# Designed miniproteins, single chains, part 107

Each design is a single chain, and the fold is of that chain. pLDDT is the mean over its residues in the fold that is shown.

## One batch from the design tools (miniprotein)

Design m3949
Fold by ESMFold2-Fast:
Structure m3949 (fold): chain A 68 residues (1-68)
Amino acid sequence: SDGAKSAEAAAEAARAGDAAAGATGGHMLQVNGKDNPEMAEYGKKAAEAGAAGDAKKASEYGRLAQEA
């Protein structure tokens, strides 16, 4: 019931994931040389979890996205 705090936690998780994905995601995409639907799917799951106020799952999915 505190969208501001949930959004802040989600933004923090997204920032951490974005920073890592920005540095690693580019390499991962280049190395794989393929479209990775799992990466996109995990990113979407992270956004959904963050919107639902589940920052822990948002961080976990964001990490899985960059690992995929």
Scores: mean pLDDT 61

Design m3950
Fold by ESMFold2-Fast:
Structure m3950 (fold): chain A 80 residues (1-80)
Amino acid sequence: MELYKKGLQALRDGDYEKAAELFEEAAKKSKDPELAARSLALAGHAYALLGDYEKARELYRKAAELASGELKEVLEQQAK
């Protein structure tokens, strides 16, 4: 939870490199698959903002594998 909140703050501050790192760390430490999926998706978003579209797509795909319901459908669309 705390790493996820710090990642959101870094995104708002425009520090996309820090945001990506914080969200990837949040995903690794999360025991909740949905929070891990959301964290990976936000890391992907941060990489897209950095211009690393290949890494962003990889992270969206990984997030979709952990997600369920509507979140999974949205992430599968973004991973294409």
Scores: mean pLDDT 81

Design m3951
Fold by ESMFold2-Fast:
Structure m3951 (fold): chain A 64 residues (1-64)
Amino acid sequence: SREQSLLVAKAVGYVIRAIGLELDGDLEGAIEALKEAIETASKVPDSEEFVEKLKKKLEELEKK
């Protein structure tokens, strides 16, 4: 649906923000943005694989 496509776009936007913040050395901001991406993506049906990949990236950031 349109609503689901918009949620996917929003989640991707948060992922892009997280990548940018990580590159700028803002690890705390990157973690927060990635958590928002996970929350948003979790609202999309059949997104389990995408959410799992985001959770693994979050674990990687939290290990730094």
Scores: mean pLDDT 84

Design m3952
Fold by ESMFold2-Fast:
Structure m3952 (fold): chain A 87 residues (1-87)
Amino acid sequence: MKVVAVVVASKESAMPKAEEAARRLRERFEGVLEVIVGPSDAAEAGELLNEAIERAERDGWGVVVVGATENAEKEIEEAERRARELV
């Protein structure tokens, strides 16, 4: 699978959840999956997303963005489904 996953915390208090989501995504998608943990700030999150898109276009990878919220488990499951559809 050729994907770049960007995990972004929805707020500073959600940052530990974003890091946990990133760790779980790395465990589920070995090898070609890059996972980037972004800041809670929307502006910084946008910059990370743009960088991930540029990388994906250069290397022929898809991009999956996962927000870390109170429903982190559901967001991870949705990201897994999207990643499978890109393969």
Scores: mean pLDDT 61

Design m3953
Fold by ESMFold2-Fast:
Structure m3953 (fold): chain A 79 residues (1-79)
Amino acid sequence: MKVSQEELDRAVLAIAAVTLAKYSKDPEVRKLFEEAADYLLNDGDVEKAIELLKKAIEVSTDENDRRIAENLLKQLEKL
């Protein structure tokens, strides 16, 4: 079994997104985190995940949700 560093990085970020979604009180922000994780794990679509995290930042009214999305976005942009 061979796992590339890129696949590992995407999997870690997807797990982080799903985990953080569980602590979000905003259903819209939670949905965006879960959708971003799905694109990373199932499609490998980093660009789409980035778009969804940017949307989460835009719609979030909670500072904690926004900071989490910004952190995940910065990590994805390094891929």
Scores: mean pLDDT 74

Design m3954
Fold by ESMFold2-Fast:
Structure m3954 (fold): chain A 74 residues (1-74)
Amino acid sequence: MKISDEEVRAALGAMQVAIAKKMLEKGKVTKEDLEWIKRVAEELQRLADRTGNPVYAELAREAKEIAEKAEKKL
């Protein structure tokens, strides 16, 4: 089984976005959590820009949407 650095980074990004989404669904987003979600979105956008991989672009978009919704609830 071949696991590349890019596959590992994509898997970690997907897990981070999934965690952020669950936090939003449960109404458990603190200011610190919001800052973390914003950092996740920024890092995923940088990876999308650097690699051209559409998976990172999709994850960055989802993370940004989660951050926007969380910020409106604070």
Scores: mean pLDDT 80

Design m3955
Fold by ESMFold2-Fast:
Structure m3955 (fold): chain A 60 residues (1-60)
Amino acid sequence: DEAALAEQLARALELLRGTDLSLAEIAYEVGFRSLAEFSRTFTRLTGISPSALRARLRAE
């Protein structure tokens, strides 16, 4: 479901930018079964892994 996946991704981006939740907590919060599934899907759709994005947001 493309619409549901887009909604999950948008929510994950909001949580990555606005909270200190771990990547695993974000994955479960937005409805992924595992951090690995979340990371793979996020990277495919955005071109950057959630961990890399989190690091850049923190490192500036």
Scores: mean pLDDT 79

Design m3956
Fold by ESMFold2-Fast:
Structure m3956 (fold): chain A 120 residues (1-120)
Amino acid sequence: MVVVTESGGGTFAEGSTVTLTMTVSGADLARSGAAWVREAPGEPPVGVAAVGPDGTVYLAGGAAGRATISVDTAANTATLTLSNLRVEDTGTYYGVLAVREGDSARPFVGEGVEVTVVPG
C-alpha cells in the first residue's frame, strides 16, 4: 500500500517561511514524481512545485522565486519551503506522488495540511 503523509502546517505571519514535508511509504521517490498542490475552499487544486524522478524542478502558481522543493531518496521524503508568505498562500497543501505503472502515472495524495497566513 502506498501512503503519503504530510507535516508542517499551521498558522504563519505574512512575510514568514513555511516548510512542508511529505513522507512516502510503499513506493520509491527515486522512481516517482513528487508535487505539492494548494487548494482553497471552492477552488480547484493549483500546482505549487514539482520534481520529476530525473531531478527536474517545476515551479508554478506565483511560487517562482519563493519556493524550493527537495527530495531525500534515502529518507523517502520530499520537502517544500515557501518563503515571503502572502495571505493568498492560505489553503490546504497536498503532497502528491506520481508512480509510473506501464504507460500511465498513478497519483497518490495525502490527506493535506492546512496553512493559514495572517496579515502582519
Scores: mean pLDDT 80

Design m3957
Fold by ESMFold2-Fast:
Structure m3957 (fold): chain A 63 residues (1-63)
Amino acid sequence: MLTPEQFYEAKKKYDEGDRSVEKDLAKYLKTLGLPLPKDLSADAIFYAARTSSFDPQLKKEAL
């Protein structure tokens, strides 16, 4: 399972243009039962996390 710390690292890498972490970001959201954005862009993933209350860690990161 992807840890919240690994999720933040993946976010940073994706912002720098590393698309290889996109699968890790999608896997983390799926593990938490959150819907996967179809386009899987970093912005879409973090927008989904921002509107979710499923995970306190994602809520803090998004807010």
Scores: mean pLDDT 59

Design m3958
Fold by ESMFold2-Fast:
Structure m3958 (fold): chain A 61 residues (1-61)
Amino acid sequence: DEAFLKRLEERIKELEEEIKKLEEELKENPTPELERELQELEGLLALLEAVKAFLEKKLAK
């Protein structure tokens, strides 16, 4: 569904912004909690990008 793909793209962009903000925060104040949060967000981003790629490939046919 095209509407679902748009929502997915919006969520991916939101996560990318959160990751960048967290990376800057981690650079200023490195803590184990922030490192863990960054790893979790990176993992989620990778998963959503994989889903997006799958859907785009399927919709292109």
Scores: mean pLDDT 81

Design m3959
Fold by ESMFold2-Fast:
Structure m3959 (fold): chain A 70 residues (1-70)
Amino acid sequence: MEEEEKLKKELEEIEKKLEDESLTAEELEELSDRAAELAQEAYKLGYEELAKRAAELGIEAAKKARELKK
């Protein structure tokens, strides 16, 4: 219960930061890494929906970072 709420709050924080179009490629890569770690932790704990959403945010952040690095 407590872990699920913590992961949910971290996910919301990442989602809010991804709405900031002024983020650098490095900041987007850090968000992608954070989201990937969150997805792994959520999956390990059995929070499947949370893990899927975190993985999706990680992919989005990684794509944005790659576009900025071109």
Scores: mean pLDDT 80

Design m3960
Fold by ESMFold2-Fast:
Structure m3960 (fold): chain A 72 residues (1-72)
Amino acid sequence: MSPEQLAALRALLAETVERLEAIFASTTDPAEARARADAVLAEFEARAAALGIDASTVVAALRGAVDSALAA
């Protein structure tokens, strides 16, 4: 992965984490939170793919964090 791709991935990751935090801060329904989080993660993966980045491992880690937050 190029330094430019890594910088772009870090920026997308930061934006995605902020969006996930906003969902969990504003949504009281766990099913709605999961659906909104899944949409955000799908968008992140698609945007990373458009940049030539395989973000599958990062998406898996973020899905794990979402599952943990919903279980707590």
Scores: mean pLDDT 81

Design m3961
Fold by ESMFold2-Fast:
Structure m3961 (fold): chain A 83 residues (1-83)
Amino acid sequence: MSEELWAETDAALAAIEAAILKRMVESGVLPDPETLRREIERLREWKARVEADPRLSPQTKAGIVELLDEAIRALEEALRRLE
């Protein structure tokens, strides 16, 4: 299989991890503010990598970026409530 398959698999795993983080925060599992800031930055780094990855189709990029953006927004809102 091509490099494209590996890139799509990595992107899918990142999306799954982001969805888990979002679900945990929405379920009332609130990490401390430092952990939230670290996770937000990590998700932003994943978003940048997905957007810049030439191996991913535009369709895959759009879907993954949207999911990452949703997770980032949820974590940022949780952080704002703690500040």
Scores: mean pLDDT 77

Design m3962
Fold by ESMFold2-Fast:
Structure m3962 (fold): chain A 88 residues (1-88)
Amino acid sequence: SDLREALKEAREAVEAQKDVAEPEVYERAMKALEELESLLEKIEKDSRLAALTASALKGIATALKDPAKAALAADSLENLVKWLKEKL
C-alpha cells in the first residue's frame, strides 16, 4: 500500500528527530502518527482519501529532514489528523 509505505517513511523521519527536535515537537508528531495509524484501515476504504493522505505524509517526511521545519511538520501532521477525523 502506498499509504502504508508513506506512513512508515513519515514515522521513520519523526523517529530520526528524537534527539534533534525539541521534545514537545517530537511528542506531538509521534502522537499524531499514532492517531493516523489508528485510522489507517478506515482511510484505506476510500481510494482518493488514501492517495491524498499518502501524498501529504510524503511531503511531511521530506520536511522532517530539515530541522528548521520540524515544528511546521508536526503542525501539518496534527492538521492532517483533524482533517481525516472530519472526513471519516
Scores: mean pLDDT 83

Design m3963
Fold by ESMFold2-Fast:
Structure m3963 (fold): chain A 60 residues (1-60)
Amino acid sequence: MEDLFAEVRKLAEELKKLGREEEADSIMQRAVDAIQNRDVEGLRSIVEEAKKLVEEAKKE
């Protein structure tokens, strides 16, 4: 789970660098909530969503 959270933090930092700070903050809050609830599947879903957002932002 901590490895997944580290991946989310990395993706959120990339989103901030790409000008998507509000989306990055939302992703981080949802990831913290998933960790507090021991929701590994939710955290995996958040990682995939964040990767998609980074790819979208890079195309701009």
Scores: mean pLDDT 80

Design m3964
Fold by ESMFold2-Fast:
Formats: structure tokens, C-alpha cells, sequence
Structure m3964 (fold): chain A 84 residues (1-84)
């Protein structure tokens, strides 16, 4: 049986978490500012590209894309925290 390596499993979990975060933000997209919406769209595109790369077996590309998605999501979260 084909089983994910430890690296593949960790990467799959990171992609899944990023996708879940994107979905959560999309559920209240209309409450987001224009800047926050632009970051959300960027994160969504990066996650979709990371999923594609992972499915194609390009683990290095998938890792780079998910890392950038994680960075964008962290920036989005900081902007939300600034709305005191």
C-alpha cells in the first residue's frame, strides 16, 4: 500500500490546516476590510496551488507554497487583531 512518508504527512497536515483557515475566513468575508479580503484571496490561491503541487508529487513546490500561504494568513490575522 502507498503510504505517505513522515515529510508528506506533515506537509499534508499543514496544507489541510491552511485550507481550513481560508474556509473559516471566507465564511465571514463580507465583514472583512478590502485589504483583508485581498490577503484572503491571495492565501486561497496559494493553498489551491499547494494542493495541486502536492497531488502532482512536487513536495518541494507544495512546501514553498504552503509556507507562503501560512505567512499571508498570519498577516491577515494580525490585521484582524488591530481592529480593537
Amino acid sequence: SAKASEEELELEQRISLAAAQVGAYESFKKKLSKEQQELLEKAKELVEEAIRAFEEGDLERAERLVREAERVLKELNKLLEEEE
Scores: mean pLDDT 83

Design m3966
Fold by ESMFold2-Fast:
Order: C-alpha cells, then sequence, then structure tokens
Structure m3966 (fold): chain A 71 residues (1-71)
C-alpha cells in the first residue's frame, strides 16, 4: 500500500517539476505493484496517467492491457 502511494506521489512531484520521464517511470512502477496486489482499477488509473504523459510507453501499455484483462 505505502509503496504504491509513495511512487504515485513521486510521479506527481516529477510531473509538477516538468520531469515527464521520471513521472512516467514512477507511474509505471506503481501500476505494476497495483497489478501484483490485485488492485486492477488502480493499475488502470496509474497506467493511463503514464500514457497521458508518454503515449508510446510500452510498459504502461502492457500494464493497462494486463489490468483490463483481469477485470
Amino acid sequence: MEKIEELKKEGEKAEKEGDTKTAVQHYVKAAGLALTEGKYELAIELAQKALELDPNNSGAKSMLELAKKEL
């Protein structure tokens, strides 16, 4: 729980600072952890945030696909 929220917060901070690459990395990691914990809706939300910043991010696309498949 704490780790996912920490990564989400770090992603939001990087996004506010204009560091899109770092924000995407944190959102993708958070989405992966959410998937591992069975939090599929949260994983979808986080993967979508990453894709809003980087539409071609393969990690975010994979996380979104996997989370949707589980729902």
Scores: mean pLDDT 82

Design m3967
Fold by ESMFold2-Fast:
Structure m3967 (fold): chain A 66 residues (1-66)
Amino acid sequence: SPEVERRIQLVRGVSEGVKQILEAVTRMVLSRETDPLERQRLLQQTSDLLNEVDENTQRLIDEIRS
């Protein structure tokens, strides 16, 4: 239904905003970090957090479709 699609669009929009904030924070932190090992750990942590956002987004969409 159009109402369900609008709710899904809202959830996707909020999730994209959260991802943009996470990426911006990561870039800011990386700009101050010179240790290659710590840079790798920060990138891995960001990747893990982005995956969690995607998984939570999908769960919310599935609930809306139910």
Scores: mean pLDDT 88

Design m3968
Fold by ESMFold2-Fast:
Structure m3968 (fold): chain A 83 residues (1-83)
Amino acid sequence: MVLEELERLVKEAGEAAAAGRYEEAARLLEEAARLAEEHFEELAEYIAEEYGLSREEAREAVEQAVERARALAEKLRELARKA
């Protein structure tokens, strides 16, 4: 299931960041964001049902999560360039 793959990528990104491997963490977060966009409607439907949100609210939640993941990836890449 795509959710399990997203959870794995986010967990691996967190582990990489904790180990100081910022470029790897950034790459994993970008992969997670890409996968979430690829499966956007499926994830929005799941989130709506799981958390009792409207489909529109769930779509906004997924969009915000993707934006945050990409913003964090850029920040991690900036840290990697300085380290």
Scores: mean pLDDT 83

Design m3969
Fold by ESMFold2-Fast:
Structure m3969 (fold): chain A 94 residues (1-94)
Amino acid sequence: HMEEELRKKLEQLRKQIDEDFERYNKAYDEGYKRAKEIGEKLGLSPEQIEKLAKDYAREILGDEYAKQTGDPEAGRALGLADFYRIEKARKELE
């Protein structure tokens, strides 16, 4: 039944989006903690701290994928791609 298949696809998409956002938020929160700590010591602006937090979030995601692939270079590339894909989706849903 096409209606039942469509519902299952929508449930899978929603679950994937929720998992993507949770992964992004976890990486960003950790990155923000690091950025705030160093930023406060260096007298960085809120905008500079936000940028640094995103840089750390990309690194955290890259490290996670590096563990999964066993390749630090592939991990960094996948983490970067994942970060920008989720950030774009997040901006479109705000």
Scores: mean pLDDT 81

Design m3970
Fold by ESMFold2-Fast:
Structure m3970 (fold): chain A 59 residues (1-59)
Amino acid sequence: MSPEELRALAEELRRRAAEYRAQAAKLRAQGRHLEADILEGVAALLEGMAAYLERLAAK
């Protein structure tokens, strides 16, 4: 996988993470704290994967 492909994948993961955080904020405002916590956890995992791919691309 090229460094460009790794960076593109990382950007896509960060975009999806931002979407999940936005959904989590909406759910939290509705009192759906467990569902919000799950989406925040998924977002954090995607952000961690993106950071890993960015470091791999920088090698």
Scores: mean pLDDT 86

Design m3972
Fold by ESMFold2-Fast:
Structure m3972 (fold): chain A 79 residues (1-79)
Amino acid sequence: MEELIEVGSELIRLALEAGHPDLAAETLRRVAEAQERGDLEELAKVIIEGGKELAKLHPEYKEKAEELIKKVEEAYKKS
C-alpha cells in the first residue's frame, strides 16, 4: 500500500506541474477513496489510468508517466 500511495502522490505532482489541476484533483479523490477501502486493485488502476491520461495530454511527460505505471505494476505483482 505505501509504495502505491507514494507513486500516486508523484502522479498528482506531475499533473499539477503539467498544468492540469483537474486531473490532479480527480486522481487525489480516487486515490483517497481506494486507500480508505484498502483496495489495492482500484488504487493501481487509478494510478495507471491517470498516468496514461497525463502522457496523452502532455507527451513530454510520457516517459515519466510510463515509469510510474511500471512501478505500480511491480508493486501490485509483489503484493
Scores: mean pLDDT 79

Design m3973
Fold by ESMFold2-Fast:
Structure m3973 (fold): chain A 85 residues (1-85)
Amino acid sequence: GIKEIEEAGKEAVEVARKEGDDTLAKNIEKLTKRAVEALKEGDYFEAEIELGLLGILLGVARIEGKDEIAEAIGKVIDALEEALK
């Protein structure tokens, strides 16, 4: 649910900041917040857009070799996918 998305998002932001990637940290925080707000409003279309954008961030982290950030973003995606079922 929403709580699992918020917790996974917070952990992903902390991982990105520890790795020194403030840009990824800010983008994860922004997209996670938007996804949570969309779900609270019943805007499933917007929540699916935010899911897609998180997938793009996951791809960027993988291309950059930031495996710990990629794993943490993957957990946000998993939590958001479960909330959209």
Scores: mean pLDDT 88

Design m3974
Fold by ESMFold2-Fast:
Structure m3974 (fold): chain A 90 residues (1-90)
Amino acid sequence: SETEELAERALELLKENVKLFLEKVDPTTATALALRVIGAEFELTLREPDEELIRRALELAEEANELLKEGNIEEAIEKFEEAIRLLEES
């Protein structure tokens, strides 16, 4: 389904964000963020996801990725956590 494909894209991008975090933040913070992605991926297996929430999560994951490339780590974490929240809520 389109929603399933969007969810997979959001998860892949969040995993990419975690790889960037591993280069830019301390190992404890990076590990915590990685565990958040694992939790969101698990939650998505328990229900039919909401397409609008998934689309917003993908947008936020893209924003986090760009912020990480720019070195805006704190704002990137905020966008990353909001994306995770929307995936868990979907």
Scores: mean pLDDT 84

Design m3975
Fold by ESMFold2-Fast:
Structure m3975 (fold): chain A 56 residues (1-56)
Amino acid sequence: MEAEKLIELGEKVNSPGLVTAGEALRLFPTPEMKKAAASLISDEDLKKLEEYLKKN
């Protein structure tokens, strides 16, 4: 569910990094992959994600 949320958020904010991170988490839902997925997200992707989450 969290992985699909990342994919949906990435599509809404137009961030390929968030979509890729979400897909990785969906395939491998482990704490290790969560850390690895975070490294796929750029600072701009993080700002878009945080702004979206603060609104919702």
Scores: mean pLDDT 73

Design m3976
Fold by ESMFold2-Fast:
Structure m3976 (fold): chain A 72 residues (1-72)
Amino acid sequence: AEELAREALRIALEALKRAKTIEAVNLAIAGALQAIGALTNIRLGLDREVAERDARVALELAREALRRAEES
């Protein structure tokens, strides 16, 4: 879960660097926030199943953001 959330954050930040549209920026920010939420839940020892789900959602958002950033 933590590794997936960290990977999602890395991809989201990369998407944000490459974003040329408001839509790509918004998706990258959404992915980053979801990843940060998952990492925070893991660090605080909160619901691990929720954190793992959030990490997976963050990864999907981050990958979509990167795809849209590449499409300019």
Scores: mean pLDDT 80

Design m3977
Fold by ESMFold2-Fast:
Structure m3977 (fold): chain A 66 residues (1-66)
Amino acid sequence: MDEELDLTAELAIKEGDAVTVARIAQAYVERGKYEKAIEYSRKALEIDPNNQLAREALKKAEEGLK
């Protein structure tokens, strides 16, 4: 499952689809995989700095890390 999310995110990054990358980051937040969520939310913001979903995913992931 994590491998499928990573593959989907990498394909979305290659296509420049910030929304899909942000959704993958949110999925990692929901799974408690905060380090992965930070990585993908940052990549989504590199594609679209105004992506609200990516900003929210990054904030939640950072709050989830101890």
Scores: mean pLDDT 82

Design m3978
Fold by ESMFold2-Fast:
Structure m3978 (fold): chain A 60 residues (1-60)
Amino acid sequence: MKLRLTKEEFEKSVEQLLKFAEKNPDSALALIDFMLRQHADDPEAVELLKKAKEEIEKRK
């Protein structure tokens, strides 16, 4: 299954998630893991989410 989101809309959602992670990194990581499972068949979404996860983990 593939979700139809524009690249810009998805990128903005990831940016908001990164801002949320500054205050709640563990909750943000759990949300990213959930989103990775939901978008597992979308390689562009997976790459953006993995990059966000790495950035949050790097800051811990």
Scores: mean pLDDT 74

Design m3979
Fold by ESMFold2-Fast:
Structure m3979 (fold): chain A 80 residues (1-80)
Amino acid sequence: SLEEELRQRLRKLAEEHRKRMEDFAKIVSKLTPEDLAEVLRLVREGKYDEAIKLMIDKGGLTEEEARKLVEYLRELLSPR
């Protein structure tokens, strides 16, 4: 049924979100609480390049890790 397909899609999205949260926690552990708060502020203000630079300079993240985290935070802070 259409409802069963929708239920399976929602479950898959929930599992993907959970795995993303686990990856997020590992990346975030490289940042101090103060640096993370600044990253969240910059992402909320749309200053993505500044957030990426801060994560690289302060947290020692790679550019790919920093971009992945910014995209994840954008999804959380901006309802589609």
Scores: mean pLDDT 77

Design m3980
Fold by ESMFold2-Fast:
Structure m3980 (fold): chain A 65 residues (1-65)
Amino acid sequence: VEELIAQLSSPSPHARLTAAYELGRLGDPRALPALRASPDPRVRAAGALPMVERGDPRAREVLAA
């Protein structure tokens, strides 16, 4: 989880999107602040999508950030 959170700050857009999606799939609450802090709406959407699929209501916080 910590390594995926670090990848959200990667200069590579691909690495950031991949990390966001994996963090969303894991549903770890430690990842939520990092996903919300992302300035890229595509990264936030990538993290929120698997959360919505699992019925996680916190997906709204990630998308709204």
Scores: mean pLDDT 74

Design m3981
Fold by ESMFold2-Fast:
Structure m3981 (fold): chain A 75 residues (1-75)
Amino acid sequence: DEELLRENAEKAIEEGYEVIEQEKKAENPFISEEELEKIKEYLEKAKEALEKGDFEGAFEYLNKAAEIIKKAVEK
């Protein structure tokens, strides 16, 4: 189901940007500026893959972004 895959990817990208926004507002952020920049880069690559219909690539980049977030909060 291509539509469902697109919707799930779009939602994940949106949630990723929300994490970036929250960390920018945080007094004591869990994610460094360098890690936030990497997350943003992967979210942008995920968007590009999604626009090309490359759902596998989109989710691969989303997983890379999620891994950075996970490692930052699992100290």
Scores: mean pLDDT 81

Design m3982
Fold by ESMFold2-Fast:
Structure m3982 (fold): chain A 55 residues (1-55)
Amino acid sequence: SRREEVLKATNEANEVAQKVRDELLAAGVPEDDANRAAMKAGIEVYEKKMKELRA
């Protein structure tokens, strides 16, 4: 089930990244800037979820 928890964290991170990207693109932010912000948001979510699993 550790593998399942890692997959859940990855999926949640990807969903947040996609949402952030879509929202920024809708607001007129350039694609490169939107992609960088989305990647950062996704990484932060993933790291937070992984830290929770270690608690």
Scores: mean pLDDT 83

Design m3983
Fold by ESMFold2-Fast:
Structure m3983 (fold): chain A 65 residues (1-65)
Amino acid sequence: EGLLKTIEVIKELVDNAKERFSEEHYKKVAETAKKVLEQLRQGATDPEVIEKIDEALKYIDEVLE
């Protein structure tokens, strides 16, 4: 429950950074978000949580292109 909400909040932070900051700044936010999600992925055992982290990581990789 809490982890799914945390993943959504992290994705929203990246989306908001893309709207409000320069490319240099929102890419730094995306890089930080990626590190946090990768750490959450290491501790995740719930398949639903794992799927949501993987979806968010894919989105962040697209932002970092």
Scores: mean pLDDT 81

Design m3984
Fold by ESMFold2-Fast:
Structure m3984 (fold): chain A 71 residues (1-71)
Amino acid sequence: MEEEALEARLRLLEEAARLGDERQREAARRAAELIRRAAAAGSVSEEEARELERLERELEEVLREALRKLA
């Protein structure tokens, strides 16, 4: 993953955390942590990938709103 793609994804999650409720804010923080750890390790486990997918699905609405705000 290129630096720009990683930065864009993390920025989107930060905006989602600002727009969401407490639960969505925690989910966004957890997703960002998993992405940073995967980037640092150069790999992601199946378990980590599934958790990230689950968190992003939980955040779907607020991520769409964040994307609109950033555009």
Scores: mean pLDDT 77

Design m3985
Fold by ESMFold2-Fast:
Structure m3985 (fold): chain A 95 residues (1-95)
Amino acid sequence: SAAAQAQQYNAQGRQLFEQGRYDEAIALYEQAIALDPDYAEAWYNLGEVLFKQGRYEEAIEYYDKAVELDPENMLEASINRGIALIVLGIDRLFP
């Protein structure tokens, strides 16, 4: 099924993320989302890669999507979203 293939892409993306291969991880998470747009974990994982790259505004958008899709299981997305907002706020206070 498309959902099973999306889960495989997500798992491969996670492995690349753990290796610091962020651009390759992004490509696989995007393939997972293309096959299953309701796959909250893939949206969350994409947000995590962007957060690790310092792309906080983009990370927030993907964390918001993950929370929208699965609010009961996305506590980490909500926490990391808050951290991203704090980092962006600090950067604007201390230019």
Scores: mean pLDDT 86

